# Designed miniproteins, single chains, part 61

Each design is a single chain, and the fold is of that chain. pLDDT is the mean over its residues in the fold that is shown.

## One batch from the design tools (miniprotein)

Design m2106
Fold by ESMFold2-Fast:
Structure m2106 (fold): chain A 143 residues (1-143)
Amino acid sequence: VVRAPLNAPSDEEVAEKLLEVVEKAMENLKKRGASQETLDEALENFKKFLEESSLDDLIAFLESLLKALEEAGVDQSHIDAVRAALAAVKQAKSGEGLRDLLLTLYRLILLVGPEAVREAFPGSEFINAFVDFLTMLFEIANG
């Protein structure tokens, strides 16, 4: 049984777009000196997270991404954003809930921008960690 809104992108379509952003970020990190092994590990774990909604796969992705950022010599603000997201994920109880949250935040950022999303959730360190993380991914993907 399929029930999707005719005029809105599905969660599967949003997940595919987010994966494209992550793949582009990995390409740009490789150009900056991140190892292929670290990048392949990060991308594999992210794909597993999108397919299986596993907290362990998301944690493994963020840990591999953190290593890739350090190897690429990116700004400390980008490293701090991933560390904050990793801390938030470790406090979560459900991978499905985090997947839904990430896809929702990604969609909202594309529609209204990251600052408007932060203003909608004042004082939420959890939401802000993921907004900062997604903003960092967009910045790296844009090169």
Scores: mean pLDDT 82

Design m2107
Fold by ESMFold2-Fast:
Structure m2107 (fold): chain A 98 residues (1-98)
Amino acid sequence: MAARGGEAILGVARAEVARVRAEADAKAQELIAQGDYEGAIKTLEEARETIRRTYESAAAALRELGDEAHAEQARALGEEQEKTYDARIAEARKLKAA
């Protein structure tokens, strides 16, 4: 039961992050196609913040359950997503500067 609880929390966080990513990526691509690089940057920055908070909340809940392994996995997934979005934001900023 305890292991299944931790997997469920992490699974819910992953599903929410997948939804946020799909919506933000689609909106950012549309804004870039329209030449609205500033809107695209803002969209990606907002998605980055939402993803960060989602995994931080999951890690906190997992720590309260004593599930340190899944809490560390949530933290690592959050850091990986932040790096991915930092790269996308940097690319959008290069397009704006051109």
Scores: mean pLDDT 86

Design m2108
Fold by ESMFold2-Fast:
Structure m2108 (fold): chain A 80 residues (1-80)
Amino acid sequence: MFEEAEKEIEELQPVAEKGYAGDAAAAKKVEDFLLLNTVGAEMLGEPISAKSAAALAKAPEEKIAELRERVRELLEAEEA
């Protein structure tokens, strides 16, 4: 019973230790990058997966508005 749990803990312990050791900022940066891509896809009329849509729905509206503004700037730069 606990043998499988112990093995999973061994595999996850290094990942959790890095997270607890201040890699939360790195994890947050990755989340923000993925959310930016999701917002960009939505703004371009690209289909969004159910998982991406759920992540977007969980984000604060203020955060989404900031990301939309950044995507708009990137799109305007791409239009040249």
Scores: mean pLDDT 63

Design m2109
Fold by ESMFold2-Fast:
Structure m2109 (fold): chain A 105 residues (1-105)
Amino acid sequence: MLSREELLERSREQAEEVLEFAREVAEFAKEDVSQGELDGVLDLVETAKQFLELGDVRGARTSARFAAEQSRRVAKLSKDQEVKEKLLELAKKAEELARLAEELL
């Protein structure tokens, strides 16, 4: 079993990976989905990462959960199947980040 310190470090690493993926998805989806909706997802992922860097696990969990929910909503607005799949993959990654943060509570 991982220690709290090891779980927190892994959560921070995963948040960075999710943020990098979110940026790739936003670039891929930019012609299919509005910039405002993509920015909303990015902001929530960045906020989750910032909370983890500050040790605010509860804030990180909540922001990651909202990022997953927003990514799923944006996927429904897309007309491109590949964009939908990438947004759903982003939602899955954000939800896994929220789960990892929940284990720290």
Scores: mean pLDDT 86

Design m2110
Fold by ESMFold2-Fast:
Parts: sequence; C-alpha cells; structure tokens
Structure m2110 (fold): chain A 64 residues (1-64)
Amino acid sequence: SIDDQVAQTIRSNFDIPPSEEEKIINSAIEGAEGLRVGLKLPDSLLQPLALMFADVEIHALQKK
C-alpha cells in the first residue's frame, strides 16, 4: 500500500531509535493524511508531507 511505501521511505531517510520508530512513522502518516484530506491534495503529496512531519518529530525528540 502507499502507507507501506511511505513508512519504508521514512525508515530509509531517518535513523530512528526502534522504541520510537512505530510512533513517529504512524504520527507522520496520520499528520500527512489529515493535511492531504483537509486541503484536498493529491495522493502524490502524501510521501513528501509524511517526510516533513517525520523530520519535525525527530528534531523535537533530539532537542530533549
């Protein structure tokens, strides 16, 4: 599925601790889908939006 492809792309682009991986990936996809549906964006934007959300969450984790 497209969600599986997005999850694999996030795993490939970021070095995420295993304990945080599922949470960050699920949150990023959920955020991307919410924005995509809310703004009526095409499915082709789901992956770049999910990468953006993942980046924000990973940086927030590292600031602690």
Scores: mean pLDDT 78

Design m2111
Fold by ESMFold2-Fast:
Structure m2111 (fold): chain A 85 residues (1-85)
Amino acid sequence: SPIERVQELLDKLLDPNASLEELKKLVEEGEKFIKENLDKLSPEDQKRVESLLERARSSFTFGERRSYIVAALKIVLDTLQRQEK
């Protein structure tokens, strides 16, 4: 399910023992997942997520990019959980 997928992405992105190569792939997968689910968000959450994606794109460090993608994924997760009633 989409909820299980975003939970798995978040768990792996927040794993302090994950390798840099795995984290790079997970950030790319997370960005793709966010873009594929952007139209499921409220207009307000969509603007927040779009802002986070722009900040991730403009980041000088991988750590900053990862943090913005994690924040965006958390917004997507919250939306998907609220829709599953």
Scores: mean pLDDT 84

Design m2112
Fold by ESMFold2-Fast:
Structure m2112 (fold): chain A 88 residues (1-88)
Amino acid sequence: MEELRKKLEELSKKSAEELYNIFKELRDNPNPEDQKLAEAALVKAMGQLYEEGKLSEEEIKELERISEEGTEEEALELLEELADRVIN
């Protein structure tokens, strides 16, 4: 938990592209800590893209809708699709 917390804090220092690369590297790792780190990296990458104005109002509204009404799995799937389209 302490080590995971330190890794999560380091993510706040990364660019959106670096965070998305961390997500891609860790997403296929079955380790629960790596999966949590991958999810956190994806969320932080999307937050930076939002701050940079690279997400449309429609994409933001869809994220808000799924985060409130959908499952955690649906939210992560949408975040992955948006990150892939915006960063690639």
Scores: mean pLDDT 73

Design m2113
Fold by ESMFold2-Fast:
Structure m2113 (fold): chain A 60 residues (1-60)
Amino acid sequence: SKLEKAKEVLRKKQEEGRKVGAEVKKEYEHLTPTQAEMLGDAAEGLGVMEGASLSLEILS
């Protein structure tokens, strides 16, 4: 179903966002751990938002 496909796309984008977040934290390791974590969390959030947008497009 479209709903199942949309859920799978969201899940994959969340996983991609987590990976990007980890890479961002590594790239900014010269900052404080808190700042690096905040930047990584923001990158993860962008992945989730992209997944949501793609999921809505599938459902439309």
Scores: mean pLDDT 72

Design m2114
Fold by ESMFold2-Fast:
Structure m2114 (fold): chain A 88 residues (1-88)
Amino acid sequence: DPALIAQLEALLPEAIEIAAAEAAALGEDAEFERRAIREFVALLAAGASAEELLAFLVELARRAGVPEEEIEASRETLEALARRAAAA
């Protein structure tokens, strides 16, 4: 839904700062969180497939230093997330 994507893009700066503040409160990298959210929304706006979104989430986890075993263990969750995002 292009209208929903446009609404998400309009709310994106506020959503990014909320997520970044939560990451910072947990001692996580707020700038990494901001960048990840922006890249993900850009892919959604470009009409990325569920497969492309899944590939992005897997690459993002690798960049974050998540072990391959944990990525594999989370694969079903990541696939479900990518499918929901692609359907929006």
Scores: mean pLDDT 71

Design m2115
Fold by ESMFold2-Fast:
Structure m2115 (fold): chain A 99 residues (1-99)
Amino acid sequence: MKPLPSLSLDELKEQFEKLIEEIRNAKTPEEIRKAVRRFASLALAYAQEHASKEAVDEIARLISETLQRLRANPDMTPEEVAELLKETYEKILEIIEKS
């Protein structure tokens, strides 16, 4: 869902850091999946408001690749999932900064 307030880049960074922490502290796979879904929704919502169509498509592809890696590796620890999302987050920031 579209966030009610307009997100600044700094707010996006804070939200991403919070989601990565939620994943590290997750006790169940379901909690990890919920945090990952929120991460994806937040990234796409921000990109749709602030980035070009091409940047939105690139971000969507990165998210899809990350989700595929998570599905292929169900035995990943919360720490490993958090590190994977951090990599995706850093790439998303590079795309946004270049846009």
Scores: mean pLDDT 79

Design m2116
Fold by ESMFold2-Fast:
Structure m2116 (fold): chain A 79 residues (1-79)
Amino acid sequence: MSKPWPREVLSQVVSAALLGAIGDVERAVELLEKARDLLPPEQQPLGEKAIEAARKGDVLTALKYADAAMNGEPLPELK
């Protein structure tokens, strides 16, 4: 079921994907870490896997885990 996400979370994930694609892995990781902090504790492992994939330069795997974390959880506390 699709749930609305704050634009800020989506912006962080999209910016991380773009930075990773151009090789700026450190900035991509920083943005994913900020996005992870907005996730509930139950989704933190998916956020950590996304950050790990980004550190390895695997942007597609990082996006997969970020998307799973966003779509698999209840609405964030920021409504």
Scores: mean pLDDT 64

Design m2117
Fold by ESMFold2-Fast:
Structure m2117 (fold): chain A 100 residues (1-100)
Amino acid sequence: MEEVKKLFEEIVEKAAEAFELAKPDLSPEEVKELSEKLLELILKAEEYVENKDIEGLVKTIKEMIKILEKMREKASPEKQEEIDKLIEEIKKLKKEIEKL
């Protein structure tokens, strides 16, 4: 689970980067709603890591990706390309977790 924890921490870091890129293009209400949803999913995923539940963790990461894709649609075109790269990297890390 040490490896799973490290991979998940990298996913959280990339998700935070994507959020910061989208943030200037979001309303204050959207920032609050999306940040609260991401935080709830991160906390839920941390519980799955602690309980060694890979299936639950992967499902929660997929839900995080959906939130990031919604943020991406609201971002400026220049930021959308950078956010897409971060989402792709998160998807690759999720696939690495699925192999463990």
Scores: mean pLDDT 86

Design m2118
Fold by ESMFold2-Fast:
Structure m2118 (fold): chain A 59 residues (1-59)
Amino acid sequence: MEGSADLADFSDPNKVAVYDPKTNKWYVVDRKKVLEANIDLSKFDSWEEFEEELKKRYK
């Protein structure tokens, strides 16, 4: 775990944070991989749905 990280890490265009209201948790993923697979994050209501799409695209 990198304790020197600050909030600027999450403003990085290569990273996105996804909030899952079912678990009340944030999940951080590589935005570039999501964009490259042409995945629309707004179509997902939870991390589980988003993870399943990633599995389909990055099998």
Scores: mean pLDDT 56

Design m2119
Fold by ESMFold2-Fast:
Structure m2119 (fold): chain A 94 residues (1-94)
Amino acid sequence: MSKEEAKERIKEGLIEDIETIVKAYDAGLYTPEEAKEMIKRHILGYARYGIDKYGLSKEDAIEVIREAGEEVSKKYPKHADLIKEAVDEAIKEL
């Protein structure tokens, strides 16, 4: 698998997971703190998987995380700040 293919696979999966959490949050199923924590955990899981299994650098993983967060934020601009906070916190823990 090329680095570009690995990055795209991680990004697609992460977009789907973040969007699922954001939809549930928008539906009132989570508090802001719960939604942020769930998004952060999924980001960390995908990032670590990409690094450990696909050999992505930390910089590659951070790029994919930011791109996935931006993509979902464009679909749900109402929740862009919450997504950005989860992304920033996940990057700090990576």
Scores: mean pLDDT 88

Design m2120
Fold by ESMFold2-Fast:
Structure m2120 (fold): chain A 69 residues (1-69)
Amino acid sequence: DMPRSGLMSSKGILDSGGDTINSSKGGRMAMLQSQQGGNKNEMYKRMKKGGLDDKSAKSGGKMAYKASR
């Protein structure tokens, strides 16, 4: 089976975040939106690596970045 360490790390954050961050959900979303603005290049690279064409990856990454801002 897949190592649970990776799943547990994500799930641990989600579970702990679910209880603690549930009341600050809006605040966290705003922070993520700001951080995503700085990660435009990473979004583009990930989309391209996911099998999208240069044109599609660029368009999608730019749209996602703009939507996140």
Scores: mean pLDDT 45

Design m2121
Fold by ESMFold2-Fast:
Structure m2121 (fold): chain A 71 residues (1-71)
Amino acid sequence: AEELIELLRKMKEVSDEATQKAFDLLIEEVKGADKARILSVTRTALNIAYQNPEIPQELIEKLEKLLKELE
C-alpha cells in the first residue's frame, strides 16, 4: 500500500485545492485498509486522475500498472 500512498501524494502535489482534498481522503482510506478497499481506492484515484489534466500521464500509467497488479 505504500507505493499507492506515494503515487497519491505525487498526484496531490500537482492538483488544485479541491482535488488535493479528495486525494487526502483517499490516502486516509488506504491506511489500515484490506485488499478489497485498496483496490476500490485505486480505481477511484484513477478515475479522478483521468478527469484532471494537471496530473502527468506518467503518474496515471504507474497507477494503472498498480491497479492491474492488485487485480
Scores: mean pLDDT 81

Design m2122
Fold by ESMFold2-Fast:
Structure m2122 (fold): chain A 84 residues (1-84)
Amino acid sequence: PIKLTELEKRMLELAGEIARLLQQYNAVKSDRKKRIELLKEIIRKLDELVRVARQQDTPRNRQLAEEAEQARKVVEEELAKLEK
């Protein structure tokens, strides 16, 4: 079905965006403000990935949502360290 294909494409797009943001974060070592901005963007993309994955209740999507929520917590802890 078209709807399932669109959801899969969106999940892949979000995963790719998150990977790119993480690469940018790892490349930026001295600019604390930019690192904070990148982590906030990663959190937003992870939240969207969880929302998109939960649109269809499958075992795979439940696992993906759980993994994304766990990753979000790790990123949020890193953000808290940089903001203090």
Scores: mean pLDDT 81

Design m2123
Fold by ESMFold2-Fast:
Structure m2123 (fold): chain A 81 residues (1-81)
Amino acid sequence: MEEEKKLKELEKKLEELLEKAKKEGNEYLALLLDVLLSGTVTGAPDAPPLEVELEEISKLSEEEKEIILEYAKLKREKLAK
């Protein structure tokens, strides 16, 4: 499936971002990416949306934020099926 191929590509990009975050000492981003990659993509009712959390991370480009959001969306859709 095209969806599965896209998920694998996004997963590799997230792993790359995770390594970058660890290297840069961005502990919050590293933790967030690790949680997403582990498949625990559901937040608590009182947790801010992922979009808002990513806005607080000033070291992320718009492209990097889009990759993270797209991965989270597709992963959630796959788990819901």
Scores: mean pLDDT 67

Design m2124
Fold by ESMFold2-Fast:
Structure m2124 (fold): chain A 77 residues (1-77)
Amino acid sequence: SLDEELARLLDGDGDGFVDREEFARALRGIEPDMSDAEIEALFREADTDGDGRLSLEEAIEAIVRVSERYIAAERAA
């Protein structure tokens, strides 16, 4: 499934968490010209407990929301 493929891409070390660099790579897969500032803002929003890392579920949810937003913006333009 897409969730399994995303988990494999995001969690290469198998610890069940996604760091900022892994999150950035996934987001740039959707929008290659996304700025570092945008990625940091999205990461901070998804990191609800402020520990500097995301669970796989949090990361996947955030990535899906971003992809939906960019698809909608592209179609509206």
Scores: mean pLDDT 69

Design m2125
Fold by ESMFold2-Fast:
Structure m2125 (fold): chain A 55 residues (1-55)
Amino acid sequence: MVESLKKAFDYFDVPVDGVFDNLARVALVYFEKENGLPVDGVFDEFFRELVKELM
């Protein structure tokens, strides 16, 4: 994985809540498979917002 994608994965893997952690990981995998490209700051912000909403 490239640095941008690795950064997004690291952030997504950061535990927000114990029960939510697994759900966030699954969402990230699905998103990556859908696009198949490294994320940028824009996607990082999207992941943050998505995690907050799913909380």
Scores: mean pLDDT 54

Design m2126
Fold by ESMFold2-Fast:
Structure m2126 (fold): chain A 68 residues (1-68)
Amino acid sequence: MSDTINRASRLSQSSDPRIRQLAGRIGRLSRSDNPQVRQLARQAVDYLEQGDIDRAEQLVRQAERLDQ
């Protein structure tokens, strides 16, 4: 199941610039070759959909660090 890209794409149309920026980063991470990075991206989009921007950002930063 990979709705992460579709969910991130929908959130990228948000009126909140922080949500749009995180959604773009999640979409990029969901295309990672690393399955752990993709799993963190899925968790981040779930938190972002719930309005928990700070937790979503923390997971995105963790995934980006692992993808580097």
Scores: mean pLDDT 82

Design m2127
Fold by ESMFold2-Fast:
Structure m2127 (fold): chain A 70 residues (1-70)
Amino acid sequence: DEELKKKIQEAVEKKTGKKVTDVEITKKASFTGLDGREVTFVLAKATVDGKEVEVGAVFVDGKLTKLELK
């Protein structure tokens, strides 16, 4: 969980150009695809420059492949 939080924090900071102070994972689901790769779907709340932002992230074999901010 801490590794996923760190990856989300760094990706949000890179995308927004703003400091991220907190990341809270609200939902996590993992499954194995037909090709044997592990897919992890994460919903989180991140504090970006003092404001709470909703974050959706998809990891494949521990690599961040998709990031969405709301």
Scores: mean pLDDT 81

Design m2128
Fold by ESMFold2-Fast:
Structure m2128 (fold): chain A 63 residues (1-63)
Amino acid sequence: SEAVELMQQIAQRMQQLLKEGKIDEAQKLLDGMVDIVKMMIAGEPDSVIIERAKKLLAQADAS
């Protein structure tokens, strides 16, 4: 559930960046989300998924 909530927050942040015209930053978030989905499909533990998602969201907020 926490992983899903973080992925939803990343998706909302990506949409906000697109609205602001920050296309390159939005693309980086999309690429990071795709990587996280691949990790989920590969069966990585929730703790690893959550850590990666938090890092991705923090990187978006630092731009």
Scores: mean pLDDT 82

Design m2129
Fold by ESMFold2-Fast:
Structure m2129 (fold): chain A 75 residues (1-75)
Amino acid sequence: MLSPEEFVERVREALKARDYARAVDLILEYHLTETDEERRLEVEKRIFEEMAELLSPEEVRALLAALGARYLALQ
């Protein structure tokens, strides 16, 4: 199991590489496997901060749309 810090770093590297599919997969993996609600929210907040720092507003919108679509497909 990856630590929260390792998840954030892997997402950061995927975002730097513009590998949005990998970033979405990592974010969903963490969301579905982290049982500590407080830690999940803190890590997800950090991931959103990394997106805001590394991506344009259009890229953030596209990634969030892809994340939402993938999450709904898992229902």
Scores: mean pLDDT 80

Design m2130
Fold by ESMFold2-Fast:
Structure m2130 (fold): chain A 75 residues (1-75)
Amino acid sequence: LTEEQEFDVEAGVAILAAAVGLVSAKNRGDQETAERYERLLDELTAAHEAGDREKVQRVIEEVKRLMREENARDA
């Protein structure tokens, strides 16, 4: 993959993961977690459109952290 293709794939995978987290939180009635995923989705899409690879990677780490927090709470 080129640098550009790798960036697009990384952002796309993170967007999908955050979207799944959002839907899961909404289905559980966990409004606080749903709002956190929605914020991260907005940040990811904005950073990706801006071509800000460093910010995309930071937000990816925040998505991973939130997913780990959910796994700890929900098993």
Scores: mean pLDDT 79

Design m2131
Fold by ESMFold2-Fast:
Structure m2131 (fold): chain A 74 residues (1-74)
Amino acid sequence: MPSVNEIGREMNREVERLLAEGAPLEEILAVVRRYTTEIADKLVAEGLMTPEQGERLVAHEVALAEREIRERLA
């Protein structure tokens, strides 16, 4: 399984590629949610966080990404 750092780097590369291609916001946010969910699931499976903490991590990262992308697109 890829490390948390590798998943994060792949997410950032994919987000920047989609932004450069002019992809719709919902597509970019779906990518952020997918990768952050993978990270959260890994940390929960390893006993490093609770499922509730994992859900909060996903919600937080998606909200931050939406704010940043909306600012870039405005």
Scores: mean pLDDT 83

Design m2132
Fold by ESMFold2-Fast:
Formats: sequence, C-alpha cells, structure tokens
Structure m2132 (fold): chain A 100 residues (1-100)
Amino acid sequence: RPATIEEIVEELRKLGMSDEVVEIVRKAMERIRASDVANPDAIIGVLVNMAYMMYKLGFSAEEIEKILNEVLDYIEKQGKNATSEEVEKFGLELIEKLKK
C-alpha cells in the first residue's frame, strides 16, 4: 500500500526534520496529488528524498521551499509526461546551482 501524506510527514518528523520544512514538504506532496501526473507516488518519493537531502546538507527552509516550488512548476508543466527520473535530474541541477 502506498504511504499516505500523513505517514510520510510523521516519518520525516522522526528523522529530525523541522516542522517548518515538514509543512513545506506536505504542501508539495498535496500539489503533486492534485496534478495530472501518471504516477504521483513515484514523483512524491523523489521530491521527499530531495527535500530530506537538502535538509541534511543544511539548506534553509526558504531555500528548500524555493527549490521544491521550481520542481513543482516543472512537474505541472510536464503533466502526464512527468517521469520520476527527469524530475530527479531537474531537481538535482537546481540544488547544484543554489550551492554556487
């Protein structure tokens, strides 16, 4: 059974993610669920892993929100053609630009 948004949120809190970042990730997951993507669960998995990686690397909540919003805009533009692999590549390229 795919994890619910609430199950993912509780797991992120257990991993030590701040409430501010957890709420940013919750809103991002809700946007993916509301989108036209063919496999929302796979895309949610990529987004959650990306957010957790940024959090572990010491990115601020504002930086995480900015990157996730750019990724969400990309996902929404791709619609049914969005793949987890292309979303991950796009997100990682944005993270590298922010580190510069």
Scores: mean pLDDT 84

Design m2133
Fold by ESMFold2-Fast:
Structure m2133 (fold): chain A 100 residues (1-100)
Amino acid sequence: STAEERLRELEEGLREGEENRESLSESQREAVEAVKRGVERARKLEEVTEEDIEKVREEIEKLKEEALAEKDPEKRRELLARIIELEAEREVLELRLELE
């Protein structure tokens, strides 16, 4: 699939998640909101560089290590939501860079 197709699929999935919000579990709703935040942040950049992508990847790895070490279910849930947000941001940034 092309980068354009993948970006469209991501945006369609996000829209579908918002439309069906009432049928989603609390954790699924949190995941949809996290994806939305990541996508919106990635789209606000005027220019995407490989350095922007590398910074997000480094933050994801740090949060993954924190989540694996976290024993409190509530704090772990917050870390997982942040990881979902950054993974969505990374995906959009990578697709934008590929489309250049």
Scores: mean pLDDT 80

Design m2134
Fold by ESMFold2-Fast:
Structure m2134 (fold): chain A 89 residues (1-89)
Amino acid sequence: MTTITLGAPAREEEFEIGGERYRVLVYHFTAAAAGTYRIVLPEVDASTEHSYVLTDAAGNVVASGTSTSNVITVDLPAGDYTLAVVTPL
């Protein structure tokens, strides 16, 4: 298992759906080899539920879900990835 710690997000945006406000944090990282990755998100509050979407370099969704932790564990092929984390404001 490989641990990746994601520092500052590449992008941070706010949006509104149905009168509720959300914050999106977008991260980019590279998996150098296929394996199980433990992704640590220090900017994400571990006490709140977060939605996440992980996409490969072609834009295909490879993992998605919700977490109440600032850690996501996922099995990935080698490649470049974008992780979008959605938190309520």
Scores: mean pLDDT 79

Design m2135
Fold by ESMFold2-Fast:
Structure m2135 (fold): chain A 99 residues (1-99)
Amino acid sequence: KKLFDLAVALGLLTDLGKKLAEARKAAEQGDNDKAIKLLEEILKTLQKLGDSGSSVAKKLAEKFKKSLELAKQGKVLEAIDNAEKALREAAGTAVEEAS
């Protein structure tokens, strides 16, 4: 159970970290639609992992859902900052809980 969450957290740092960096780059270039689309794709991935039993992915999906709401309200860079912080905090928590 805890080892599964650690494996998910490590995978999220690799795959979602790259997508989140791409979303940030899009937002910095003024392509808010692309940034929002990338956040939606990340949220869908997190929801699927949460449904499969990952507590880390489930908690992270909740935080990314809030970030997506901010992005849709025009606060795209703030939404990405919040999403990056949420990813770092969730990964740290999974490592601590698995230890």
Scores: mean pLDDT 76

Design m2136
Fold by ESMFold2-Fast:
Structure m2136 (fold): chain A 67 residues (1-67)
Amino acid sequence: MTPEQIRQALLRAADRMEEQGLLHAAETLRRMAKSGAVARPLDSMSQEELDRMSLLVQREMARIRAE
């Protein structure tokens, strides 16, 4: 998977998180896509948000691989 495909997966996952009202998780994913680095979650980010973020990123990555 190319760096650009990973960036696109992060941005698509961020859009999905925002649609679900998970604005903090969406912002974190967009920062990761922009910097190319894993952003540290803040103490305010729940384990549930982290798990949902991981699941959505994996789904978007699988979708891009199928393209």
Scores: mean pLDDT 69

Design m2137
Fold by ESMFold2-Fast:
Structure m2137 (fold): chain A 55 residues (1-55)
Amino acid sequence: ATTEQVIEAVRRNAAALKADGVEVDPQAIANTLVASGVIKPEDAPAVRKAAEEAA
């Protein structure tokens, strides 16, 4: 998957969690994706911002 596809998935999932009344932690999401090797550390700020904007 591309970084753009990951950002889109994060936005969609964060919006769904907010709709269900679940707290979204954008930093935890970005850190988990970096730790799992899904994204590069340099892309973490963009992923975090996407989650913050969607939540």
Scores: mean pLDDT 77

Design m2138
Fold by ESMFold2-Fast:
Structure m2138 (fold): chain A 93 residues (1-93)
Amino acid sequence: SKLQESARVLEEAARRLAELGADEAAELLREAARKLREGDVSGGASLTTAAGIVVSSLPEELRRQSSPILIEATKRTMEILGSKPVVPPAPLR
């Protein structure tokens, strides 16, 4: 199922974040994966958003390593669930 595949993507991202020491973000992604496996898409999305906020608050070195993992996981889960990635418009010059 798409929810099980999305959950696996988040579980893999959580493993990689934990290896970097981004433990709080990793726990949020594990919880998000659990919500997706339970069919709670809204809960999974909310926890993934919370993980993004946590990553944004990390020290610069850890943030640089963690951000690509979270961005790729979010992109892949959106593709699996049939949502097109919303590319924010470039900042107005």
Scores: mean pLDDT 80

Design m2139
Fold by ESMFold2-Fast:
Structure m2139 (fold): chain A 84 residues (1-84)
Amino acid sequence: SPSKEEIEAEILESLALMLVSIAKLILERAREASEEEKKKAAEEAQELLKRARELAEEAGKLNEEQAAIAREAVEEAEKLVKEF
């Protein structure tokens, strides 16, 4: 059975991935919006990704392997914000 630390890392990873998904959805919904609305969407997405990164780092302290997927997802989403 998984350890308590592995379960906690999985929960933190899942929360980080959820925030990444929400950030991507915000960007997708604003893709064809006005420049002002796009700026707001990018700022909201950046705040969510900052929190997701913090959660991924906390997961990494408990289980580095489980944190890797969340970190990669955050980095990919941060790239989408820069290209948005």
Scores: mean pLDDT 86

Design m2140
Fold by ESMFold2-Fast:
Structure m2140 (fold): chain A 83 residues (1-83)
Amino acid sequence: MKKEILEFEAELAMAQIALAVARLMVERHPEDEEALKEALELLEKAIKRVDELLKKAKDPEVIKRLEALKKEIEEEIKRIKEL
């Protein structure tokens, strides 16, 4: 139980950091096509990790947190693609 919780928290933190970094890249370099591409690749990698965690997650609270994070990542991907 303790090891599984720590692994989920670490992966959640990594995905949250990826989202924050991608948002920062877009805010600072909105006209830089390479920066936008790197932000998209970072977010797509993060969503893939969240999907893998969702398949393994059995705790309803963990599932809720992962689904909320996935939605935020999907919304940011959509926002970048509309630029």
Scores: mean pLDDT 79

